# Designed miniproteins, single chains, continued (3): the designs that were tried, part 91

Each design is a single chain, and the fold is of that chain. pLDDT is the mean over its residues in the fold that is shown.

## One batch from the design tools (miniprotein)

Design m11149
Fold by ESMFold2-Fast:
Structure m11149 (fold): chain A 94 residues (1-94)
Amino acid sequence: SKKEELLKLIEETRERLESLPLHPEVLGLALMALDEAEEMIRNGESIEKIIEALENFKKMLEEYAAQHPELREDVERALELFDELIERLKEIGK
C-alpha cells in the first residue's frame, strides 16, 4: 500500500541517519523530524503536508547550525538525507 511504502521510506531514512557519525544533538533533532513525519503518515495526512513539515524541520536545522557553527557539517549531512527523502516523497505523491 502507499502508506506502507511511505512508512518504509521513513524507516530507511532513520537507519541511514543512525549509520552516520552525527553529533547526538543533531541526530536527536533529525530523528524527531522523522517521528513527526511517521505520525503524519499514520494519521493519513497528505504527502504535501508531510513535505511541508519536513521543509520546516530543514529550516529549523539550518537555524540551529547558525547558532552552533561547530555542528554545521553534521547538520549538512542530515539535510542531505532530508533532501533525498523529500524528493522521493514528491515522486510517490505524483
Scores: mean pLDDT 88

Design m11150
Fold by ESMFold2-Fast:
Structure m11150 (fold): chain A 77 residues (1-77)
Amino acid sequence: MTADYLKAAGLDASDLAFLQKASKETELPLESLAIVVVAVGGLQGLANARPEDLLKYVKFKGHAEKLIELAREHLSA
């Protein structure tokens, strides 16, 4: 995945800031997290997702739960 993918996916500077924080917190690659965010309909979709819906993209349920938590925190700030 390249920086061009993030732009093509419609991700903005706020989304990029979320992805950088989430990548550090989960130790998952930023590009992998960008795929998840796009697949669920953006940060709002991620905040409303169930952990089991993310397991096809992330290996561990704990990572899925952390991503949802971080998305909710980001949207509440």
Scores: mean pLDDT 75

Design m11151
Fold by ESMFold2-Fast:
Structure m11151 (fold): chain A 97 residues (1-97)
Amino acid sequence: SEFYEKLEKELREKGEELDKANTKEAEIEAGKLVIEKAIKLKDYATAGMAAVHLIQLGVEASPKILELAEKVEALGPGQTEERLKLYEEIGKLLAEE
């Protein structure tokens, strides 16, 4: 968590300096950095969570990743373990690119 806390702080500081008119582009850029760092740390659940967020912002993904993202959206708020497993699967697929 210490590495992600530092990354969140860096992304927040960069977000504050970015053009307020381009908040969506800033979120997409931040999400891509989260995915890259999470894969490097082999934290596939965090990589998958960030990927689902980017798909919701309109970023393109492979058909397999889109199918898994749709399964995440179909889950209820209480299904945390199932959601984390789907995130991990998405993150592993991204790492195999």
Scores: mean pLDDT 78

Design m11152
Fold by ESMFold2-Fast:
Structure m11152 (fold): chain A 75 residues (1-75)
Amino acid sequence: AEAALQAAAKAAGEYARKLHEAVKNDKEKMEEVNKKTRPLEDEAVRALALGDLAAAAEKARQLAETLKEMYEKYG
């Protein structure tokens, strides 16, 4: 579970960095990205606070996938 969480977090971080560079000068695109990613981030953080590493890993994977899709759309 922890190894899966680390892998998903790394992937999410890499796509978040690339996506931020692609949309940093476009407020509307940045707001759309934040609207789609923030709930998944909040759910992952809540799962970590509860000690549920499996749920945190699943939410981190969903976040990485969403960031990748947004990067393919806007990058």
Scores: mean pLDDT 80

Design m11153
Fold by ESMFold2-Fast:
Structure m11153 (fold): chain A 97 residues (1-97)
Amino acid sequence: SLVEELKKLVDELNKATQKLIESRQKAIDDELARDPEKGELLRKKWEISQEARKRIGDIMDEIDKISPEEAMRRIVQALGDYLNKLKELEKEYEEKK
C-alpha cells in the first residue's frame, strides 16, 4: 500500500539522517573556525533540515489516521518548504558576499 511505501521511505530518510548528524556537526564547527559566515550558513541549513525532520515525523504520527494521498501531499509540501528555505538562505549568503 502507499502507506507502507511511505513508511519505508521515511525509515530510509531517518537512517540517512542519523548517519549525517555526527559528520554534519563536526563540519559546521570546522567551517565556523575557517569562515564564520559560511559556518553560520551551514548551521542554519542544519537547523532547517531538523525542522523538516520534525514536520515529517508529525505527519508519520498521523499516517494511520489520514488517507495515503493526504499523507503524500503533506510530505511533498514539507519537502517543498524545506527546499525553498534552503534556496532563500543560499541567496542571502551570496548577496552578503
Scores: mean pLDDT 77

Design m11154
Fold by ESMFold2-Fast:
Structure m11154 (fold): chain A 74 residues (1-74)
Amino acid sequence: MPSALEQALALIDEKGAEAKALIEQGDFEGADRVERELLGELLRLAHRHRMSEEELQQVNAALNAEGAKLRALR
């Protein structure tokens, strides 16, 4: 089974791709919703798997990088 960190990074990639598709369609409200859903899912995953501070730092770095890519598309 993938680790909690692997699941979190995969989720960021998956939801990032979904948000990108919505931005490309001009659905900025839909993209904002997907980004909010991603944050909620990451928080639930972190709580469920009791992720370490180090793992949370890696997730935050990946989330910030994905967010920067999405902002560049708007």
Scores: mean pLDDT 82

Design m11155
Fold by ESMFold2-Fast:
Structure m11155 (fold): chain A 94 residues (1-94)
Amino acid sequence: SLSIILPIIRAIENGDLEKLLQLLQEHRDALLELLDLDPLADNNVIAGKVLQFYAKLLELPPEKEKEAEELAQEIESGADIKALAPRIKTLFSN
């Protein structure tokens, strides 16, 4: 559901790790089902998959979709989300 995804994306864009962790915990089962993830998926993997899912929903141009995939892979690998937040915010800006 977009109602679950959009608040998570906003938390990522703002580098708000406390809000991000709260939302990932609150909606964990729904996110695992929506994103077809393993029950053992950690928060970094879930956050990265949410980013990719949202980029696909927006039907971004190929270059921006590739940037979203690269940013998602960085998050899944444990990169500092606060450091990536400005790039993610720019990616999803009008």
Scores: mean pLDDT 87

Design m11156
Fold by ESMFold2-Fast:
Structure m11156 (fold): chain A 61 residues (1-61)
Amino acid sequence: SSELERRRQLEEEIMEGVREIARAVARLTQSSDADIQRLQDLIAQEEEAVRKAVEAAIAAA
């Protein structure tokens, strides 16, 4: 449905924004590789949480 397409587009936009933030933070700081990996993992978890929330909302409709 058109609603599913719109939600997918919004989800992709949110995920892209999160990835851009991650890259900006990585460039700004001279942290260890381990610290950078942990930050990337946290961002990926947040991205996944948003994806699941969108999917749950669609399933509930």
Scores: mean pLDDT 73

Design m11157
Fold by ESMFold2-Fast:
Structure m11157 (fold): chain A 85 residues (1-85)
Amino acid sequence: MEKAKEFREKLVEMLRAGVSAEEIGRLVAEYTGKPLLPPEEQHLLHYSFLGELLLRGELTEEEFERLTTEEQRKAFEKALEEEKK
């Protein structure tokens, strides 16, 4: 329980600080004990976490736009298009 709480608090802090998708991916890999995801999947993971915070009202739309990169948005849009095919 303590590790899960510390992980979530650190994750939210890093996301709000605008830390890179790679650094978020490394944090998740360390916590889960799983290998580091490929860069495209790191961008999707980072974007998904920011999107969850936006949907919960913990981020404004302006903060979300500032904290997301064009590469992250493209990766997410590509994943949505592939799912529809």
Scores: mean pLDDT 73

Design m11158
Fold by ESMFold2-Fast:
Structure m11158 (fold): chain A 78 residues (1-78)
Amino acid sequence: SENVELGKKALERLLGDRETLSLEEAAEAAAKLVEEATGLKADMESIRAGLEDLLGKGEISLEDAAKALAGLGAAVLS
């Protein structure tokens, strides 16, 4: 979807051209994107918990991270 593609490009901008990232890296990138979009400080613990629920533990693909971020964005804005 369009939102997943935009999220993937944003993650590549912050983390570089990577196939996989850790849950911590995904949470940090997500926090930065939330802060850029809203101008408010992101809650890292809530973002981490949400990503862990959607993606599990271990190495995460950049595409799966982007999909999870799109899902969290929809949930936060509801």
Scores: mean pLDDT 71

Design m11159
Fold by ESMFold2-Fast:
Structure m11159 (fold): chain A 85 residues (1-85)
Amino acid sequence: AEELIEEIKKEIEKLKKENNGKLTLGDVIAAIHNAMGKFKLPEEKKEKAEEAVRKAAESLKKNVDDEISEEEVEKILEALKKGLE
């Protein structure tokens, strides 16, 4: 789980640099999906991860096109980490 979270953080930082520091909820979700693909997670773990991310995103009350703060990113990643346990 920790290695997956580190890969997601790297993808997020790359996206922030490409977008002049701007990051949307959709960008974070895409980074998570890309990292999960690289780690070849089994379907049952992907489902748990996707559900955890969905619930965390819902709690932020943001749409995929909305800009997301670093604190909100950390909340999503923490929920993902717990969902993979």
Scores: mean pLDDT 78

Design m11160
Fold by ESMFold2-Fast:
Structure m11160 (fold): chain A 77 residues (1-77)
Amino acid sequence: SRGEELAQRLRELARQLEQRGNNEGAQLSRQSSRYVEQGDWLRGGQLSFQSSQVALQNGDNETALRLLEESLEAARL
């Protein structure tokens, strides 16, 4: 389902953030994936958005844009 695919992408983004030393962004993205798996699209989207802001603050513009896309996708579910 679209929700399962979204949760999988959020877990992959969390792994990438962790590998880059962004542990805060990674934790937020993992929390986002768990809420998405539970069907809580609003909280999932909010946490993905917060993860994108932390990525932006760390200069990781590419990961931030991907997290923002996932936040928008959650809002469409």
Scores: mean pLDDT 88

Design m11161
Fold by ESMFold2-Fast:
Structure m11161 (fold): chain A 100 residues (1-100)
Amino acid sequence: DAEVQAQVDALFARLDATAAAYNAQTKNKLAGIGDWVDAVRATIVAFLREQGVPDADAEALADAILATRQDLAFHQPDLAARDALLRQRVAALLAALRAR
């Protein structure tokens, strides 16, 4: 539990850093936001590969996390509850992967 929670916290810290970098870039560039979604996906995949997850599993898990985020954005209007549910689902996905 504690190790999985630490992995979730580390992943979200990297996602926050990615968002901060993109916000800095968009303030200085008037043309286009760029591929923020692609950058988020790449961050998740890179994190999972660093944790020793095989490429195919890292890609599939990143896609599952992004799909969960989109589903929660549609069905959960409360931002705090949406963040909490996303973190909970990511923790469950990571725990399931580690149990194999």
Scores: mean pLDDT 72

Design m11162
Fold by ESMFold2-Fast:
Structure m11162 (fold): chain A 98 residues (1-98)
Amino acid sequence: NAMEEAWKKDLERIKKALDEEGVSPEIRELIFEAIEHLRKARKYIQEGKLDEARVHLDKAEELANKAIELARQEGNVTAEFEAGSIVLAAAVDRVLLD
């Protein structure tokens, strides 16, 4: 409930930031797909399905790193920051898996 509402608000903030900065559709798709994998990982953590959570954390990191590379090529600091935040979030979630 509260977690789903917070997730929706964060997603809307990110969507607005990427749209206002004119981030390319390719980078936006990578960022949104990475966010969706991060959301799925957190759901699996909550359910105690740690192996499934790790698979989604791996995919989130892969997609976010690809978005960082493309953002750097385009000189888009906003996209690089948002993608970097996903990489950091995935790393924190991995530590919490113990």
Scores: mean pLDDT 84

Design m11163
Fold by ESMFold2-Fast:
Structure m11163 (fold): chain A 98 residues (1-98)
Amino acid sequence: MLLELQTDSLIGLGRYYAAQGDYELARRYFDKAIEVASKVSDSLTGRVLKEYGKALASQGRYDDAIQSYQRGYDLYVSNGDTKGAAEVQKNIEEIKKA
């Protein structure tokens, strides 16, 4: 089973439901994506949290988005993923400018 492909599919469903305003379903799909991604790597889990933050931010849910980004940042930093950490910091700065 390709856990990376499963993670991407779950992220896609989470983004879809967030765009429809169904934040309960969006959260459930992103939580499942985090569970699957955690079996692969902390960097993949950080990417899921970053994508969840982006989905929340695109719907104006900035406080929830920053919280998801911060969780992803912590995982990227703990895993030594400087690029992932920098991308999340940029996403937080983009919210502050909106």
Scores: mean pLDDT 84

Design m11164
Fold by ESMFold2-Fast:
Structure m11164 (fold): chain A 65 residues (1-65)
Amino acid sequence: MSQENLELGFLAYGYIGQALIYKSQGNDDKFKEYLERARELARELERLGDTEGAKTILDLVDSLE
C-alpha cells in the first residue's frame, strides 16, 4: 500500500534471491547472513503495519532453512 512498504518488500525478496545464489555456490555463511537481512526487513514491515507482508517473507525464509 505505501510505496516505502512496497520497496522494503522488494528489497527483502532481493536478499532472499541473493541468499539462494550464495547457497548454490556452497557459501552457507552468506546464505544465512542474507536470510537474516530479509528477516530484519520483515520485522521493519511489521512495525510499519504490514503484518501480512512481514509474515509472508518470514514464512518463505523459514521454508528455505
Scores: mean pLDDT 83

Design m11165
Fold by ESMFold2-Fast:
Structure m11165 (fold): chain A 83 residues (1-83)
Amino acid sequence: MVTPEEIEEAKRQAEFFDRLLNSPTDEEQFFVLLEELYLLEGYSEEEARRKAREAVEKARREGKDFRELVSEQMRKLQELANK
């Protein structure tokens, strides 16, 4: 039987992929990926969102290539999934 915690985790993962696929810009994709990575590191939803927003703002100010940043974060997510 599926536990309530497993159902909530499955919903969260589905919402993550939906948000990622429906993000119209590389900047928004980077934000969504960072929020998920911070959640996987054990941060709360509020802390993960704040940290992701701060990282996006910093990257924007520094003129970073968001497409390249998305590729790097996707690699990190794949590495975590393989553990």
Scores: mean pLDDT 78

Design m11166
Fold by ESMFold2-Fast:
Structure m11166 (fold): chain A 92 residues (1-92)
Amino acid sequence: DAIAAEVEAAVGEALARADALLAEAGEAVRESGSEEAKAKMRELAEELARLQREIAEAIAAGDVERAIELARRLAELATKGSEEVLAIVKEA
């Protein structure tokens, strides 16, 4: 709980923005029907799931610094990956 609160304080805004972009990218993929965009979104989802597991492990271990570092990487990957997916949809 305390570690989750520290992660939220450090990266909560970035994570919220990343979540909004992921939702936008997911909806754009559904609407466009682009197979390239679907494939990119699938790859992004798998990498995000891996980072989420590592964050959970860091929290369970009490490693606040590691949890914050991984959460920042998650937000960055989600943001950049969503932008790449949206770019593919726009070209389709």
Scores: mean pLDDT 82

Design m11167
Fold by ESMFold2-Fast:
Structure m11167 (fold): chain A 86 residues (1-86)
Amino acid sequence: PSPEEREVLRKLMDAASLILGAAVLAVFEEDEKAKEEARELIEKANALLSEAERALKEGDLERARKLVEEATELAQKAIELLKKAE
């Protein structure tokens, strides 16, 4: 892979780790509304991550980067929502 492809792949792995962290936090969440909202954000983030992987395979590095950044934002929102419910 090119250096640019490796950078996008690293960001994709970081986003996947963040999504996993949000999912783990959601398991221990007792507020049903916060848990459901976080679950929806996590599902959206996973869908964007899948689209980013497809864009990366097609060689569209700019689209892949944008999709990974959007997935990361949604995962961060889920984590913030779950932390706020503490």
Scores: mean pLDDT 83

Design m11168
Fold by ESMFold2-Fast:
Structure m11168 (fold): chain A 68 residues (1-68)
Amino acid sequence: SSEGDREAAKRIIEALEKNPNNELVRKMAVDAAKQMKDKEALEELKRKAEELGAEDVVKAVEERLEEL
């Protein structure tokens, strides 16, 4: 659901802000992005990932947005 995707994005953003270079956190963010369907949640995650330099997360969000 859109609400579930937005809540997931918020939790992932918090984890990325605390540990932006942690490989496990980045992988969790990438995997979550691939399952998201809410464009607003994806755009929010992309914005924060770009701010933090998490290019792998940015790429996953961009690929997912192209599928929607």
Scores: mean pLDDT 84

Design m11169
Fold by ESMFold2-Fast:
Structure m11169 (fold): chain A 63 residues (1-63)
Amino acid sequence: SRAVERIAEYLGVSPEAARQILDEFQAGIAEIRANPELYDRPAEEYRRRFAETVGIEESELDE
């Protein structure tokens, strides 16, 4: 996955660790979408910021 590769490069971690980070991030996004009232920002803002930070497109997070 391009997202896993870019996360690994950005953080200086293994691809295995990057995959775990991406999986945890995706779980967090799902939780925010399910319970938006418990969070200060919409899920879409977190997705955008994460993608911009690691240098990928938001669509690449769903790979």
Scores: mean pLDDT 81

Design m11170
Fold by ESMFold2-Fast:
Structure m11170 (fold): chain A 106 residues (1-106)
Amino acid sequence: GREEEIRRLLEELGRLILEISRRIIELSEDVTEGIGRALRLIGLFLEVELHLRRGDYAGALASLRELLRFLRGEAERARRMGDEELLALVEEAIRVVEEIIALLES
C-alpha cells in the first residue's frame, strides 16, 4: 500500500544519500567542507525518518522540502563542475524526494 511505497522510496533515498555523500567527500577539493555537506544531507534524511516514526507528517514534509532545497543546490554545483555522475545521483534523489512528498500530500 501507500505506507509500503513510502518505506521503499525512503530506503532508495537513503542509499542515494550515502552514494552522494561518498562522492562529495572523495571529490571535494576542501575535504572539511565536503564532510560538512555530506553530514547535512545525512542529518536532513534522519530528520525525515524521525518525524515519520513519530507520525509527524507536517514535520516530515518540512524536512523533505529542506532536503529538496539542499539537493537542488548540490545539483547546480555538480552541473557547474561537470560531474555527470554526481549530477545523475542528485537528480535521482530529487525525483525520489518529490515522489515521497506527493505520497504524503495525497
Scores: mean pLDDT 89

Design m11171
Fold by ESMFold2-Fast:
Structure m11171 (fold): chain A 91 residues (1-91)
Amino acid sequence: MQRLREIMGHLGYAQNALSSEPPDLVEAAEHLGKAAEVPTPERVTVESLERLLDLAYERLMELATSEADRQAAEAIYKTLRALIDEVRRKE
């Protein structure tokens, strides 16, 4: 399913952005926004990243028709959540 793959791809790019040193919050927000199918916020905050991730995860779970897709969605959600929590702690 193309839409599921596109969302997963954007979450992967967001993971790369948040895993960089220093973390690229603007690039992460752009990809999370695309995954959630909403516009990128004008000002990127930890709260905006959390909201975009939650929206993207809801979208993934709507599209996940197999156990493998659900496991992949949960795994990337947990990874991104941990990276966003790390950004929050450094503030």
Scores: mean pLDDT 83

Design m11172
Fold by ESMFold2-Fast:
Structure m11172 (fold): chain A 67 residues (1-67)
Amino acid sequence: GPGQERALALGERILANAIAAAAYAGLPASGEVEVLSDNTATVTVTVGGKTYTLLVDAVTGEAELIE
């Protein structure tokens, strides 16, 4: 539904921005986005061998580091 589409789109933008920032810094980066609910997704990104997980809320547009 529209909430899942927004959560995915927001997560994909966060991931793309993280990868772009890593590339600018000369670091390898990769990641994935997983939709959890109608309005939430997780973004898992690995930058320079270190992994971060963010919880994304499509209603508020906020992202919280959980790992």
Scores: mean pLDDT 83

Design m11173
Fold by ESMFold2-Fast:
Structure m11173 (fold): chain A 62 residues (1-62)
Amino acid sequence: SMAGRQEMEAAARKTPEGRAGLARMEEGRKLLESDDRETILRGIGLVLRGIGAAAQAYFLGR
């Protein structure tokens, strides 16, 4: 749900590692708006790595 996602993001923001993961997700999301295939693939990689880092920070920091 939207509420659950917002709470997870808020919890992740409490750590430097979580904030870095969220920033990586946002940067990757911007790359996904490109028409360039290589840029889109790089964006997907950044989003996935960012999700992993933010989720790890959230669950370990809880």
Scores: mean pLDDT 75

Design m11174
Fold by ESMFold2-Fast:
Structure m11174 (fold): chain A 88 residues (1-88)
Amino acid sequence: MEEREREIARIAEEVRRKGEELGKKPVVVTLMAENAALLAMLGASREEIMEVVSLEPEELIELHRKLLEELGVPSSSREAVEESIAKS
């Protein structure tokens, strides 16, 4: 699946450039690019992925966490806290 890997990298880079064009801070641009890559991995359309550039930083953080959960990647301090409470 080399073609898919290249497309994921390409779309993430395009979102990074768009975020920079919009005057977003570097940390926000990085988060946009990461969300774009995760959406592409989940099979989202280019149009859906491009919506990432219109999101606020809080929305980007929420989306990033949600997408990592959808991919089965444990990524959340919140979930670790909830698991600790459930174990107690």
Scores: mean pLDDT 72

Design m11175
Fold by ESMFold2-Fast:
Structure m11175 (fold): chain A 76 residues (1-76)
Amino acid sequence: SNIEEVMKRLYESLQSASDEDKVEFAELLARAALSPRTSPEEQQALIDLMRQLASTLSPEAKARVEALIAEVEAAL
């Protein structure tokens, strides 16, 4: 997998996106991380991607993504 390339493309694509769109994307990443088909390595990569996405958000939207990360980590 080319996770670094995916992260770069996401940062580029989401730079002009609303915080709401970024949070919706983080919700999709959280669902993917909780999927029975997702390996532990893939789960960690998705969590890392959510953390990177959170760093681009306003404090309110960041708190929402951090709550999603906590939910995923609690399900480990």
Scores: mean pLDDT 78

Design m11176
Fold by ESMFold2-Fast:
Structure m11176 (fold): chain A 88 residues (1-88)
Amino acid sequence: AMAEETLRRALETLERVAELAREAGDEVTYKLAEESKRLVEEVAETHPEAVERALELAEIALKSLEQGDTVAARSALKEAVELLREAK
């Protein structure tokens, strides 16, 4: 299903963000990625639109980290965490 594929992609993208943050020693970005991952799993069944937006933000965070823009990456992850918390 499309919802299952979106969830899988969101979790894989957030795991890659967490991996890059861990490699860089960026504890703040790592914790934000791990929190986003947990929240995505919590809301996946009830709020698929929130998971879709979280995937977009996770992709922005990944691209930002690959470009060395930690500020943009953290901003995107903070937006994802806030959005996912509001989806309860």
Scores: mean pLDDT 86

Design m11177
Fold by ESMFold2-Fast:
Structure m11177 (fold): chain A 73 residues (1-73)
Amino acid sequence: GAAAEELLERGRELGLEKLEEVRKTDPGARVVVTQEGDTVIVYIFKSDGTATVITIRGDEISEREVPISEAIG
């Protein structure tokens, strides 16, 4: 539906903005955006072995930094 598409687009825009900032110091950084129903998760994988995980659920946004091993399982 339109709401789900809008949420995914918001996650993609946020992910690209975060990736651009991170790439100023880490050109190897990568972004992955996933959607699970009403939740969008943005992963920024960094060359230092950490990931920034941003969870978007409705109007709630949370950000967490973790080792890549914790981000992917």
Scores: mean pLDDT 80

Design m11178
Fold by ESMFold2-Fast:
Structure m11178 (fold): chain A 96 residues (1-96)
Amino acid sequence: GLELVARYVLAQVRGEPVSLEEQLDAEATILGGLLSKVVEYLRKLAEENPDLTVEELAAILKRIYEWLKERGLFPIDLSDEEIERLVKEAYEELKK
């Protein structure tokens, strides 16, 4: 799930090859989880931070998912500004 999405996002940003199977599985996870907005901000974060690893990006995505789960919310319930803030806050927490 989330680790595959993180791998796919980093591969897209860095121009690295991904198998068609991995690409389709990642895209299905993104669509099924309504993650399109979260993935957009994760791509921006990865472009701004070239040293980000798959593990770190997956940890950011997992933190956002746990935050939503604790509040009974889905990604679609959030504004673009709220999603951008959550991505930035998760990244800052990771840098501690």
Scores: mean pLDDT 77

Design m11179
Fold by ESMFold2-Fast:
Structure m11179 (fold): chain A 72 residues (1-72)
Amino acid sequence: MKLSKSQQKVIDQGNKVMSTMDLTPQQRQQLQDSMNDVKNSKGTYDSIGSTMKLMGTIVDIQIQHQQKKKKE
């Protein structure tokens, strides 16, 4: 089944983070797992929850990288 436009946008952002940012193995696994949860979600409730979790994971990784750049 085709993902919603909003779900696809968040997955695209996750893929961009994985390809452009130097992630730790743990961060990469968390991001991949969250993306897979969105892709495998069934029903509106699960889809919203998994998408919000993926968005939170992306934001957390971006914040961690911004803080790292300020220290170096």
Scores: mean pLDDT 74

Design m11180
Fold by ESMFold2-Fast:
Structure m11180 (fold): chain A 74 residues (1-74)
Amino acid sequence: DLVDRLHEALAEGVREAALEAGADEEQAEEIVRKLDPQLRQAARAIAAGRYEEGQRLLQEAIEQARKEAEKLVE
């Protein structure tokens, strides 16, 4: 449904951010799993019309994904 579709789109964005930061595909999947609760919260906020909250949660997740990727790259 809408929340699930938004969650998939946000998860893809976070995965791409992790890959850009040097993570491989398996590491990027692990990072997305760690951030899943934040991404679900962001998707629900966006679906409810709380765009500022959803955008903040997404930006925090992207920044955290980059930090996690940097720790995993050796």
Scores: mean pLDDT 82

Design m11181
Fold by ESMFold2-Fast:
Structure m11181 (fold): chain A 85 residues (1-85)
Amino acid sequence: EEVLRRVAEREADELWEIIQKEVPLNEKGEASIDDIVELLKKLGHSPEFIERLKKILEKYADENGYVSKEQLREALVELALEQAK
């Protein structure tokens, strides 16, 4: 589990660097789930991966559908742990 968490955190950090370049951030430095989904489609991620991540991100998002870098990290960690079942 600890190894999966560290790998997922690193992947989240790398994805967030791309998000910062491609996606408009709000005043709090958060990204819209809809914009993240569109970016993942452009990067060639599978529909299954995108749908699973979207469902997890929706649990962390604010009322307007925005997530922070830390919430993205937690979502990718949760997704990685789901796959280790």
Scores: mean pLDDT 81

Design m11182
Fold by ESMFold2-Fast:
Structure m11182 (fold): chain A 69 residues (1-69)
Amino acid sequence: TEIIEKLYKTLDKINANPVLRERIEKVIKEKGRITIKDLEEIKSSLTDPEHQKLLSELIKLTKKLEESL
């Protein structure tokens, strides 16, 4: 439950950021889906440490949720 709440909160922060939102939407439009590998590639292309931190948290929470299923 707490992991899901943190995931939604992190997604809200990413969605509020137009740079992060555009990059994620572009991958989804081109591939029809986004994977952890895609998120890691987006993170590697980011120059802002706060943007990298948000994607790192998203990747971490997504991996933890997948391991719980």
Scores: mean pLDDT 79

Design m11183
Fold by ESMFold2-Fast:
Structure m11183 (fold): chain A 100 residues (1-100)
Amino acid sequence: MKEVLEAMLEVAVKELKKHLSDSTVEKIQQIIKEALESENPAKKVLELLKSNPDLSEKEKQLIITIIQSLGAAENSPERSKEEWVKDMEELIKNELKELS
C-alpha cells in the first residue's frame, strides 16, 4: 500500500506544479504527509489546515480531496496502482478547473 500512496502523491505533486508555485506545492505536500503519518488522517488534516491560514479556501479543499482519495486507496486494495494514479491525476485536474 505504501508504494501506491507514494505514487499517487507523486502524480498529485506533478499536476499541482503545472498550476501552482513550487513553494505552495511543497507546503501542500508537507501537510498531506503529516496527515498520513497520523492515526486519523481526516482529523489531522483539519488541524493542519487551521494552523496554515495563508492557504486559500480552494487550496484547503484540494488538500482535503487528496487526503480522501489516499484514504480510499488504503481501503480498496483490489484496485491497481495504475488505476489509483490515474484517478488522482484526474482528481487534481478537476479540482484545478474549479479554481478558475
Scores: mean pLDDT 79

